# Designs tried in a protein design run: designed miniproteins, single chains, continued (3). Part 95

Each design is a single chain, and the fold is of that chain. pLDDT is the mean over its residues in the fold that is shown.

## One batch from the design tools (miniprotein)

Design m11296
Fold by ESMFold2-Fast:
Structure m11296 (fold): chain A 79 residues (1-79)
Amino acid sequence: TTITVTASATKVTLKSGESADVTITITNNGSEDATVNATVTVTVEVEGHSLDVDLSLNDVKVAAGASVTITRTLTAPKK
């Protein structure tokens, strides 16, 4: 059974107070339904500073041969 996890971006550049959406796609290429736990690390760059953000996905049910998309919003803090 093959589970594939992909993200729309692994690095985003934001200005202070700006937001960006990252879409995570989980594909189950297997013949059986699966429950997936995954962590996707996205680097956020704000005004020349870089921070790694771990996006944790827990208990995501993906049917056999199906894909599920999950959107996470990343927001840069205001000064």
Scores: mean pLDDT 80

Design m11297
Fold by ESMFold2-Fast:
Structure m11297 (fold): chain A 68 residues (1-68)
Amino acid sequence: MSVEEQAALLRELIRNDPSLSEAEKAELFARFDRVRAERGLEAAVEDLAKAYALRRLQRGQPVPELPF
């Protein structure tokens, strides 16, 4: 699986997560775009995956099963 495919799948997972508000999703995507611009796509995918898992844990939700 390519890193671009991993990014697309992770963003789709976040978009379809009913436990997160639209504002939280927007914040995660803005963060992803910032990290991608500063550190590259691979670092952005890793950061987004960790930030998403942490946000879910902070809300008392189980750790999400990543699609990769």
Scores: mean pLDDT 81

Design m11298
Fold by ESMFold2-Fast:
Structure m11298 (fold): chain A 64 residues (1-64)
Amino acid sequence: NDVLKLRLQSAYGRRANDDFARNTTAPQARALAAAQGLSDAQKAAIARQVANAVNSGTPFDDAM
């Protein structure tokens, strides 16, 4: 689902700075909303990978 990953990254990218600095859960919420066509397990896996990368200091764009 590379198209969905690109959509998640594009939809979130503009707010990456705000979410990265202020709310670590916002990337997960936006990623899950944009990944509507994926199973719940796939959405959770992507959200967790992004959250872990962001919490480790990786910008959301680089985590996607």
Scores: mean pLDDT 54

Design m11299
Fold by ESMFold2-Fast:
Structure m11299 (fold): chain A 87 residues (1-87)
Amino acid sequence: SSEIERLREEGERHIRLAEEARRAGDLRTARDHAGLAVTHALRLAELGALDEAAEILARALEVLGAEIPDREGLLEGLERYRNGESS
């Protein structure tokens, strides 16, 4: 759907900006964009776009690193999406 395509494009844009900011040492900007990418990934999963959600979420978690709120919950979500489950 056009909504899935838009969310994927926006999520991919945010994750690219997050990865670029992390490489530049701008950890605040990296975290902000990675957080927005997580939001888009969760919405993609709600719409059934589980492969796209898993790809964006995995990359966002890599940028965010080990110490983030609800990391365990996000990792469980990622595993569920990879198993074809949205919830």
Scores: mean pLDDT 83

Design m11300
Fold by ESMFold2-Fast:
Structure m11300 (fold): chain A 100 residues (1-100)
Amino acid sequence: MFKLSEEEKKELIEKAKKELSEEATKRLENLIDHVSKNEVSLETLKLALLTLLQEYAKELGVDGSPYLREARARLATAKSIREMFEILIETLKKIEEEAK
């Protein structure tokens, strides 16, 4: 079953709260909650993460960022839900810094 443990969820949320804005953290928490309550394939999760990144980057005016292309490539090769959420947090941090 492709699910995060309760400890992994807590660690990811704490990392997001330290490194990301409140808005980006909220979007991450909503995805973690959805993945925790529903059976999702790794491919469905990758698409959801990419959609979040694309929509948020567009809202920030940085939808042309090279970090989005890098994140797409990294997510394509990611093998665990933990790794995918770590890529999401790292990419969200980079696009928020680029938007400032």
Scores: mean pLDDT 81

Design m11301
Fold by ESMFold2-Fast:
Structure m11301 (fold): chain A 93 residues (1-93)
Amino acid sequence: LDELYAEAEELIKKAEEAIKKGKADEAIENIEKALELLRELLKLGGDPERIKELCEKIIELCRKIIEKFPEKLFEAIGLILRAIGLIIEAERL
């Protein structure tokens, strides 16, 4: 499980760097991959609080994407909704 958390955290860092470099598509791709890993972690009995914390970081990055790349509004909203869904799922555990 620790390896999957490390991968998710690395993808989140890559998304943040992509936003700083003006690479919207790269940021979105890294966030999508991070959300897939977090969903897998939740299914494998990962720590719900840790998963929730990483999803909250993803929501913050999506807000930055909307601010910097308004043309990516609908993709970013989709990612926010996925992150909220995982938070709700984690809170039920």
Scores: mean pLDDT 88

Design m11302
Fold by ESMFold2-Fast:
Structure m11302 (fold): chain A 85 residues (1-85)
Amino acid sequence: MTLEQALKEIAGLLKKAADSLREGNLRQASIYTTAAALLAVGALLEHPHPLIEKILQKISEAMRAIDQGNVEEAIKLLEEAAKLA
């Protein structure tokens, strides 16, 4: 997978995760967020770059917010990560 393809897919998954949270579907949001995190880890291993590290940091923070039930903060973090990708 090219870096550009990975970033596009990560952005898509993060947007789907944010939409799932807006719909009250925390399980689906966790699935999309985890998929985005796995893609970002794979991208970082192939293409070590500060941008990918920043995206991963935002995804990690969003995952914690989801786990804590902080839906509004999770949506914000997911949207910020998607804008970086």
Scores: mean pLDDT 85

Design m11303
Fold by ESMFold2-Fast:
Order: C-alpha cells, then sequence, then structure tokens
Structure m11303 (fold): chain A 89 residues (1-89)
C-alpha cells in the first residue's frame, strides 16, 4: 500500500531530522547538517513519486552518516539503520 509506505517514510524522515538536530550544536558540520535537515523537510512536503522521495531520503541520510561517522559514531549508526529501513519500503 503506497499510503502506508508514505506514512512510514514520513516517520523515518522525522526520526532522521531529530537525530541530526540532537547533534547539530556539538558538530563541526553544523551548517551542512542545517542544509540536510532543510532538504529532508522539503522531501516530506513534496508531491514527488514515492520512489523518488525514497531515493532522495536515502542519499541525504548517507551523506549525514559520512559527516557524523567520526564525531558521533553512535548517531551515524542509528542513521545507517534508518537508511536501511528507507530502502526496505
Amino acid sequence: DEEEKRKKLDELIEQAIALLRSVRDSSSHGAELDELIAQLEQIRESEEPLSFQQAKTFAIIFRAVKLLAKEHPEVAEQLRKLGAEVLSL
């Protein structure tokens, strides 16, 4: 069901945004994290096909993992798990 998948994607995006916000002030990449958060919020509001929203969400999460891997490895691991859930939709 596309509606159930869209709801699940929205929940995963919300979780990703919360994780990024939780480390924003302690990260050396604050400005880049702000940009990724804005991009995730834009995906949530977009009327694009679900497959495009999934692909964009995964790409943003993957970038966040790379940015946070050294400074916040536990948050990077949580983001990696969210990315896997996005791909499984």
Scores: mean pLDDT 88

Design m11304
Fold by ESMFold2-Fast:
Structure m11304 (fold): chain A 86 residues (1-86)
Amino acid sequence: MKSAEEIESEFNEKQKAIAHGFDLVMKTSSKEEAKEWFLDFMASRLGVELDPSLSYEEQLEKLLEKASEGEKLVIEYAALKLGIEV
């Protein structure tokens, strides 16, 4: 599994902006707020319908199915920061 630093090194400007937004919510609000923000943001961006019956990990896996390579890196980064394995 890649480290957060290795994932960050592969980011383009858009991916860096999303990762920085996630880190800002983690720092200024809470881990729970960051989880909700990231899931809603990425689901909206990818056109994915969230299923509230699924675990957070399963919802991230659904996002990965629709994600581009760069968006997969952002999801992997957020999962790593949240201590979730995908």
Scores: mean pLDDT 79

Design m11305
Fold by ESMFold2-Fast:
Structure m11305 (fold): chain A 57 residues (1-57)
Amino acid sequence: GPTALALVARELGVSRATVRRAFALVREGRWQEAADLLGVSVRAARGAVRALETLRL
């Protein structure tokens, strides 16, 4: 939800729009592009996605 996006955006130092765009790329299997957009490694991007899914559940 919006709170989960806000937490991830603040932790990574990016805008909520950037996080949404990166997660759209992740859903298409574009992990490297998503990681580059967030300024993190693919491993960190996977961690962020897992955390966001946990917060949505």
Scores: mean pLDDT 72

Design m11306
Fold by ESMFold2-Fast:
Structure m11306 (fold): chain A 57 residues (1-57)
Amino acid sequence: MEGRKDIDEVIELTKQTKKLVKEGASVDEIEELARKAGSPTAVILYREFLERKKKAS
């Protein structure tokens, strides 16, 4: 029943993470954002971002 709020929070965190990536933020800055959020979902989004970056290298 609490899944709806988690989804909304994921969307917000995703938007912030994408904005930082577009601004050329470092991996460390994105990691700090995920850590400060303290949300398991934020950590998952950060991990996906790292995987995409690694695949591009």
Scores: mean pLDDT 64

Design m11307
Fold by ESMFold2-Fast:
Structure m11307 (fold): chain A 92 residues (1-92)
Amino acid sequence: MAAELGREGAERAREAARKGDGKGAAEAAREAGLAAARGEDGPTGGAAAAVAAIGGAWDGGLAAGGKSMDDAAPEAAAEGAERAAEAAERGS
């Protein structure tokens, strides 16, 4: 369940990125994490994984892209959502 929400978020983030909407891409990834946190699959593991993945993706995107809002943000958001899905599946 949490993994499915993460993958759906990744798809939405990529769709927004294709439209050039970096903020929409980030919002989609955040929404996926929030849905997992609502206790769909267990709030402790899913929520923590989603938050960690999104935060890590943002930090990594900033470091690698160097303030490239439109370039780094949508890719980081999509990767964050996918990592959240993987973390939920593995449990760690």
Scores: mean pLDDT 56

Design m11308
Fold by ESMFold2-Fast:
Structure m11308 (fold): chain A 75 residues (1-75)
Amino acid sequence: SRAEFRARVAALLSRFVNDALENKYSDAEIEEKTAALRREVEALAREYGLSEEEREALLAAVDSTKAAVLAERRK
């Protein structure tokens, strides 16, 4: 279901943010973890049959989440 899909994606993004901030990931670790997150999100998008447009929007959300983590680290 769409609700199940959104919950799984939200859990992945939330875990990434919490882990990055709590463990104080280096820039290299953030790059590595973001690449892994991107692959997991793409796999979920294929599993749930998302369109290319929806997949691109999700990948943009992953990139926005990465940017927010990097910005928060600089405070």
Scores: mean pLDDT 81

Design m11309
Fold by ESMFold2-Fast:
Structure m11309 (fold): chain A 88 residues (1-88)
Amino acid sequence: GGDEQRALIEKNKEERIYKSALLDVASKRLAERLTPEQLVEEINRLKEKLDNMTVEEARRFAKEELGITDEEIEEAVQKHKEYDERLK
């Protein structure tokens, strides 16, 4: 396969890690305000929104709608990357 196929696989992995990290941070914030049942519903809605967003759209959404800082998301992304590396 060409370099384009590897780039696509890596891009998809990075997008997955970013969205998973964002969902983790958002879930922790929501858990402070919501009941367990409401938390599950909001997490599912958030996951569906993130699945339909680019990484840039997800980053903007995190800042503007969820109040998540770049620092918080970067820390979560690093933890998810470390976890993914340990599974290799």
Scores: mean pLDDT 76

Design m11310
Fold by ESMFold2-Fast:
Structure m11310 (fold): chain A 100 residues (1-100)
Amino acid sequence: MREPTNVAVAVTKATPSEVYDDVMLEVNLESDGLSFTSTVYTKEEYKGGPVVGIGRSLESDSDIDSYSARRYIDGKVELVEVTILKDSDTSKIKSIVEKL
């Protein structure tokens, strides 16, 4: 079953945002030729986007998460961006990463 479990933890800060909540998510995905690691961001720690490599960005319009990963193919670096719902979808990320 490719259903995510215990992957996303919503952390409520003293004053949560109306637009999005603080969440904590760590995802380690590895496929042949791909290594995908999620970086946790809170409202306070979000610095305007994913760091080099793999990161998670909270999207403010519908509480979606954006992931960026770097993939190495034949000596070339490709940037992979994956968007998921903030409260689920590790299996969804893994499926997308495995196709890339």
Scores: mean pLDDT 37

Design m11311
Fold by ESMFold2-Fast:
Structure m11311 (fold): chain A 62 residues (1-62)
Amino acid sequence: MVVVEVDLEVGETAERVVPWPEMHANLRITTTAISEDKVHRVVELVQGTAVRTVEEEIVELP
């Protein structure tokens, strides 16, 4: 397994999709760097073509 360093610059966005089998859905986590030590995280529930925001928060780093 190779560890790749992935740093987000301010204004950059990264997406991660996590399967949630119990809901027959996927969680789509979108992380946007809003400052050097803060990211804005949005968690969306994706079921087929339906998308719903379930959580939105600001997370302090590191």
Scores: mean pLDDT 70

Design m11312
Fold by ESMFold2-Fast:
Structure m11312 (fold): chain A 73 residues (1-73)
Amino acid sequence: SAELLLEALERLREMREEAERLRKEGVSDQEIAKILEERVAAEPPAIRRVLELIGLDASDEALEQWEAIARAM
């Protein structure tokens, strides 16, 4: 549903913002990946499935396309 997709996109934005903050603080990419993996695992199953579909490594262009799809639904 559009609501699940938009919620997952919001969660992904939060995770990306935290990842950038951690990088600025000198945390390694390996440790950041572990932290993000644990955050995804803590999400409700429906949201986690959508996050897995989009991918944590999705480009900004891909994320904008997913948001456009959700808004068109």
Scores: mean pLDDT 80

Design m11313
Fold by ESMFold2-Fast:
Structure m11313 (fold): chain A 93 residues (1-93)
Amino acid sequence: SVTLTVTLTRGPDGSVRATVEAVASSPQEFTLLLHLRDAQGRLLASASAKGVIVDGKSKAVVELEVPAQPRTIAVGSVVIDNVLAKTATAVYE
């Protein structure tokens, strides 16, 4: 089994950072995805990073500039073996 913690933070320059902390008893590959969407759910920007748990734990980070819009929806997702394992959502105004 894998324990995943996904955190979304906004920087002072308007960037959004997604961080995943992953813990597993065996080696495991994962992908962290960050999608920024508008109020209608349209994709504005995306980034991804791969992580591998080799020593019981791993951390991965992706960061994106927030478009100059008054409302942005950020979705951080972790995928293992092409299956959505964890997600977190934040709204930035």
Scores: mean pLDDT 78

Design m11314
Fold by ESMFold2-Fast:
Structure m11314 (fold): chain A 71 residues (1-71)
Amino acid sequence: SARQKAIEIAKEYIRELEERGVKELTGSHLVALYLLTGEKAIAEALGRKMKELGRRSLSTEEALEILETLE
């Protein structure tokens, strides 16, 4: 499905960030994820989690876990 493909692209992007030593995703990374995937729901899910936690960033592990909950 289009959503499954978008999730795989998002996971690849996050893994590439980890390989570059990036450990946290910020709002700029959420914009990049939307542009790469064309799937607003991914950026919105991650942004909602940031808001729930009262934080401006998520760890890469937290972001990957959230992506696994999206269907």
Scores: mean pLDDT 85

Design m11315
Fold by ESMFold2-Fast:
Parts: sequence; structure tokens; C-alpha cells
Structure m11315 (fold): chain A 71 residues (1-71)
Amino acid sequence: GVSAEAAKAAEEAALKEGARGGGAGVDVDGTGGGAAAVAADGRTGVADVEGPATPENAAKAGAEAARKALA
């Protein structure tokens, strides 16, 4: 499963990217295969977690998912 630290890192990275546009939340899949983000207008974005679901890898995926959601 995803650690609390990995989930928090992904969410913080997504909010950092989305804060400029109104904020975004991130759900990190427990399989380590992906992260998802939701923009304030309900648009969604997904990104693959590269390698194991560590906080660093989860943060990168969360930021990428947020950029896709906000695009």
C-alpha cells in the first residue's frame, strides 16, 4: 500500500502546481502505478508513478497529474 508520507507528498505537490489555478487534490494508487489529481472545476488528470511508490516518486506523479488536470 501507499504510505501516508507518499500520499501527503503527492497531494502537496499537486496543490503547489494547482494553487495558482484554485487548488487540486491527489489520490495515490496503492499499487504504486499512478497518481490522480482533480482541479477545482472537476477536471481530472492522471500520471504514472515512476519506480516504487516513494514520497519523491509520488510527489513527481502528483505534480504531473495536477498539470494534466489544469491543462
Scores: mean pLDDT 62

Design m11316
Fold by ESMFold2-Fast:
Parts: structure tokens; sequence; C-alpha cells
Structure m11316 (fold): chain A 61 residues (1-61)
């Protein structure tokens, strides 16, 4: 869990720097609820959806 939390924080920072504020917030919410993997998953779907990728084509992480 600790390594995953560190990874999630890095992902959040990277998303915010790229302007994906909504996705970054999803990762932050996941961290606050002690569910970093769920937050990352939600963020991935947000980013993919903005780029026109269907939910079914998004790999699970």
Amino acid sequence: MEDLKRTAELIRKNLKEKGYDEAAKAVEDGLKNNKPQEGIRKASKIVAKKNGIKDEDIPEI
C-alpha cells in the first residue's frame, strides 16, 4: 500500500501539471479514502474519455 500511495501522488502531480485537474482530483480523493488504486483507475478513465477512448478499451490497473 505504501508504494502504491507514493505512485498515486506522483501520478496526481503529473496529471495536474498536464492540465487534467479532474483526473488529478480523482487520484487525490482515492488517497484520502485509502483507496489509491481506485483513484488511479478513475483518473485513467477520465483521461481516456477526454481523448475519445471507450470505457471498454481502457485497461484495468
Scores: mean pLDDT 73

Design m11317
Fold by ESMFold2-Fast:
Structure m11317 (fold): chain A 77 residues (1-77)
Amino acid sequence: MKTDEFFELKEQLYRELLALPGEEALKVAESTGNLVMEMYADEAADPRLSEEQKEEALGRAYRELANDEVLRREAME
């Protein structure tokens, strides 16, 4: 969570979710969350990482999702 672009992307995704019908909004939110957690899973399971390092890894996963148009499109679908 190191750039203004991260918060802007997060707000954009929430605005898009608010505009969708309820069923489709839930599907998009679930898919996006699942992809982020999948990218973060190895770091979350590593007992050698501090809580701050795990938060850094989560922020990096969101940034990678934002920068990869294909991955983001898959998450939104």
Scores: mean pLDDT 56

Design m11318
Fold by ESMFold2-Fast:
Structure m11318 (fold): chain A 119 residues (1-119)
Amino acid sequence: DRLAQALAAYDEVARLLAEDPELAARLAALEADIRAEYERLVKEGLLSEEDVELFEALVERARAEGHPLPFSTAFLALLSIHPNRGKLIKRMSAPVAEAVTEALLEVAVRRLVEAVERV
């Protein structure tokens, strides 16, 4: 279930941003730019109809929870499970690509540590 996977990724990203105020502040400065990049990728046909539906569900969840960065949190959650995330990131502006890459690397490291600790 892609929606369940996306919602789990959202919870991971929301925890990361709650625990890393410096990263959260950097993404806050880019929130509008991240929204614009997402909308551009949709218009260019680089995100599927399923990707758009998942993103909208994640934004709705973030807004319902009162999250201050609904677009950044939703987009990071979507990218963290996306098979073509590298190609998508290469299409972004340098400031957005840099911040998104740093956040996704932290999510990946946390997933690895949690997987090792469960063994």
Scores: mean pLDDT 86

Design m11319
Fold by ESMFold2-Fast:
Structure m11319 (fold): chain A 73 residues (1-73)
Amino acid sequence: LTPEQEAEVDAALLLIMVTVDRLYPAPLSKEEIERRIKRLEELLARVQAYGVPSLADDIAAAKEEIERLKKEL
């Protein structure tokens, strides 16, 4: 994959994770919430590093979901 294609795949994965967490907010253990936050933050950092303007909305949605999960800790 090209770097641009990798950015699109990473953004799609980030959006899927955010959407799943939002639609199915299961009562997770603190450890599971912390693990999800870590994964989302790592993927978000990669997507942000690509610097693609069209991904700004996806980045914003991911940040909002991370903050929501942090409130559950």
Scores: mean pLDDT 75

Design m11320
Fold by ESMFold2-Fast:
Structure m11320 (fold): chain A 65 residues (1-65)
Amino acid sequence: SPREEEGRRLLMEAARRAVDAGLPPDKLGLFLQRAADVVREGLREGLSLEELRKRLEELFEETLA
């Protein structure tokens, strides 16, 4: 579906950003798992793509802290 395709795009963007930031493998794996969960649950709950993007940005910042 178009929403699943956009969710995949958001995950790919989040993954690329985490790799570009140089996260160590353990943090990278944890971030990707949590990012996938955020997108999956958010799409199931009917969250907007803007809300999903914000949650992914917050998750990324938390992972760097």
Scores: mean pLDDT 82

Design m11321
Fold by ESMFold2-Fast:
Structure m11321 (fold): chain A 71 residues (1-71)
Amino acid sequence: ATPTKVLTVTMEVDGKTVTTSINVPASAKSLTVTVPSSVKVLSATVDGKPAKVTVEDIAGTDKKKVTIDLS
C-alpha cells in the first residue's frame, strides 16, 4: 500500500465554512490547486499539524492559485 497523509482544508464558500479531508501521498511535498477568487482558504492541516498555505491571484483571471506545504 502507498503511504498517505491526511490533508484537511477549511474554506469559506458562499459564506459557509466547509472542511474537507483528503488523503495525499506521504511523499508529496506540496499541493497546488486553482480555485475561484470567491473561495477563501482559511487554514490547512497535515496529519493534524498546521500547514503553510500560500495564495496568489492569477492575473487576468477570476481565479487564484493555492499552494499548500505538505513537507
Scores: mean pLDDT 81

Design m11322
Fold by ESMFold2-Fast:
Structure m11322 (fold): chain A 96 residues (1-96)
Amino acid sequence: SEEIIKKAEELLKKAEEAIKKKNYEEAIRLIGEIVHYISLLMSLEKYEEAIRFAERLIALLDKIIADKSAPEEIKEIAESIKKSLEEGIKEAKEKL
């Protein structure tokens, strides 16, 4: 759905701004919403779009994990989400 893609793009921009402002709890909340839209794309068999958003989200998670000022608990959550997304990308690629 074009509407799902548009919402995911808007949420990605908000997540990037939250990370830039070091609002890590807000960033993780927004990332969780993007994960929901990736799941919706998967259920709609939009595997290429789902992979693209998951890869972009992993890049944001890597930025949080690498940030020296991020709390340890936030980094652990980010690493958990990253692992889940990597598994999802593998599954989506098997369906292409």
Scores: mean pLDDT 88

Design m11323
Fold by ESMFold2-Fast:
Structure m11323 (fold): chain A 79 residues (1-79)
Amino acid sequence: SELEELVAKARALLREVLSPELFARAEADIDTMLDPSTSYETRALLAAGIYADVRIAGKDPSELTELLKEILKLVEKEL
């Protein structure tokens, strides 16, 4: 699905830019964002946290921001 492809791209990008420990946290946060029981407010906070971790790592978050926006849009529409 398009959602699965976007999630795979986000995970690949995060693996390249974050430490293994921060990447493991980001993976768990993405899994929480994909859970149908998770609120929109929680999804937005988790996405913001991932963005902050990329910024703190000194990396350009532009591609990640677009991927996370599209993931959030599809999750709210399909889940």
Scores: mean pLDDT 83

Design m11324
Fold by ESMFold2-Fast:
Structure m11324 (fold): chain A 99 residues (1-99)
Amino acid sequence: RLADLIRGIADEIVEVLKTKPVEEAYKAAKNLLDFAVGLAEKSPEATPEAIAILKETRDRVNKLLEEAVKSTPEEAQKLRDEAIKLVREGADRAVAALA
């Protein structure tokens, strides 16, 4: 089901944001977020609202991680923690918005 796939992708993004260096985490998270949006756009279970939530989450997370790459280690950690929160909240909201 699309809900299980979205949750699985979110869990993978959270794991890379917690464990990988910031540049590697950004690259991996960007690819996984793009994959999640593409998956939803092709799914009959997706609603326009769910797709919009995933796109908003992708754009916000990418912006935070772009800043994290440019930041001090302490600021990068705060931005990563905020990105993790947005990924989790975005996944929950997107799943709730599914048909």
Scores: mean pLDDT 88

Design m11325
Fold by ESMFold2-Fast:
Structure m11325 (fold): chain A 67 residues (1-67)
Amino acid sequence: MLDDIVERYIAIHANPSPARAPERALLEELLALEQKRRDLLKNGADEAKIAEVDAKIAELLARLRAL
């Protein structure tokens, strides 16, 4: 899943288009949340905090799939 997000982000940057701006915005937010999740795991954060970030990632993935 993360690899797919990164590949889509690279593809958008290689071929920038106004039509892909909503997809780019969602991918940027997803990448930021994935990084936050990684940092929380590395720093030994509580499962509840990780679950909250996971829920937000799932919401954004659903929006991305709707595009």
Scores: mean pLDDT 76

Design m11326
Fold by ESMFold2-Fast:
Structure m11326 (fold): chain A 58 residues (1-58)
Amino acid sequence: SHMQQLQQQIEEIKRQTSRESLKKAEEMTAKGASQDEIDLEIQKISDQAGQEIAKLRS
């Protein structure tokens, strides 16, 4: 059903977002980035994912 497809897409976005955030944090930490810089980049990733989910629900 459309609702099952929508839920599956949201779950996939959440999984991809978690993996992307972890990878970004690890890469930035390895390069000596500050915690503030890491937090800012993770927030951007989270905000983008939230916008994608909102579009699916619209």
Scores: mean pLDDT 86

Design m11327
Fold by ESMFold2-Fast:
Structure m11327 (fold): chain A 72 residues (1-72)
Amino acid sequence: MEATRAALEELREEAEAAARRIEAGVVDEETEEVRRRLAEIYIEGIRELQKRGELSEEEAEKLIAGLEELKE
């Protein structure tokens, strides 16, 4: 579970940083790219958690759908 814990910690830190930039109204090409990249990383992390049984299939699909919306 070390890899999963480290991945979640890293994703959380990056998400918090991106959220702060978005909240500050920094809506430029760089912020948009960061948001898209984080959404993709989160989707991969969620799929990995689903495979490990850490998340239910239903929960994983709902979270992925929300993140796909953030990418576009």
Scores: mean pLDDT 65

Design m11328
Fold by ESMFold2-Fast:
Structure m11328 (fold): chain A 95 residues (1-95)
Amino acid sequence: AEDEEIDRLIEELDKLLLEEENRGLSEEEKEELRRALRHLLATAEEEAATSANAVSRRVAEAIVAGQKEGRAAEALAREILEIVREIIEKKKAAE
């Protein structure tokens, strides 16, 4: 199910951030990512083709590529991790 896929992606992202940056995701960040990933998974092909936002386009392209290649959630999460990291850093800079 889509929600199960999203939850697995968030768990893998949290694990990767903890391993690489010694920082887990907060509940607020997990909830925001869950909303963003639901939207992107539903609109990935459209976002990859039409999005003016470079970060959203990169996430959508990674999702589409992962789906076409039959990648495991862990591998897809790894590719998305760097893009999500950019989003988090931009939010910190805006605050």
Scores: mean pLDDT 62

Design m11329
Fold by ESMFold2-Fast:
Structure m11329 (fold): chain A 70 residues (1-70)
Amino acid sequence: SAAERARAAAEEALALIEERTGERYEVRLEGDRLTITDADGKVYTGDLATGEGSSPLAQGLVEIVREAVA
């Protein structure tokens, strides 16, 4: 399903970020809303319908997820 592909793409992208930077993130997908939480509890948001993100990380993850489900 598109939801399964979206989740897999987000998890794979964050695993690559952890490998490259050591930074861990939690991701939640609720419809078109993407929420990223960092290790310090700071929250970033993205919108899969508009392609907008609240940070460069959120923006990049939105772009990756949108490409994976297109």
Scores: mean pLDDT 81

Design m11330
Fold by ESMFold2-Fast:
Structure m11330 (fold): chain A 96 residues (1-96)
Amino acid sequence: MKAVDERIKEHVEKAKKHMNEKEKELLEKAYEIVLNKSFEELREMILKEIEKTNPEEVEEARRLIDEALARDPEGTELGLRESAIMLEFEKLKKKE
């Protein structure tokens, strides 16, 4: 867990290097929102976003996530957490 959290934090810090101050604040807020979410909450967040744009793809997306978890659970969780952070960041930007 800690090693995954450190990699996510490094990714966030690298992204901030190319952002203005407002974007840095929004990215940090997105990171904090995602930090306390369980894997199941992250999975449902991603699937809910897919449902909004391509509802017909939701069941296939669930299957692909399950297959990826079986193959590489750590890498899959890391990828989903990073995707969830970027998803929350985009939502926060649209509210501004």
Scores: mean pLDDT 76

Design m11331
Fold by ESMFold2-Fast:
Structure m11331 (fold): chain A 73 residues (1-73)
Amino acid sequence: SAAEVEKLKKRVDELYEEGKRYIESGDLLGAEITIGMLHIMAAVSKIAGLDEVARLAEEKIEELQKLLEEARK
């Protein structure tokens, strides 16, 4: 249902914000674990046919990976 899709999108956004906080605090392992959780959400959403949720998760993974790469020196 639309309500279930919105709930899952909210969870993706929550994980994205959590990942950003880990990167900002220098907890790069926490950031990698959060990216891993987003990968699981993307994969499960694809299997379930929730393509919009999968696309959002993949977008947030790309954004976090770029931020994480910049944080690594």
Scores: mean pLDDT 88

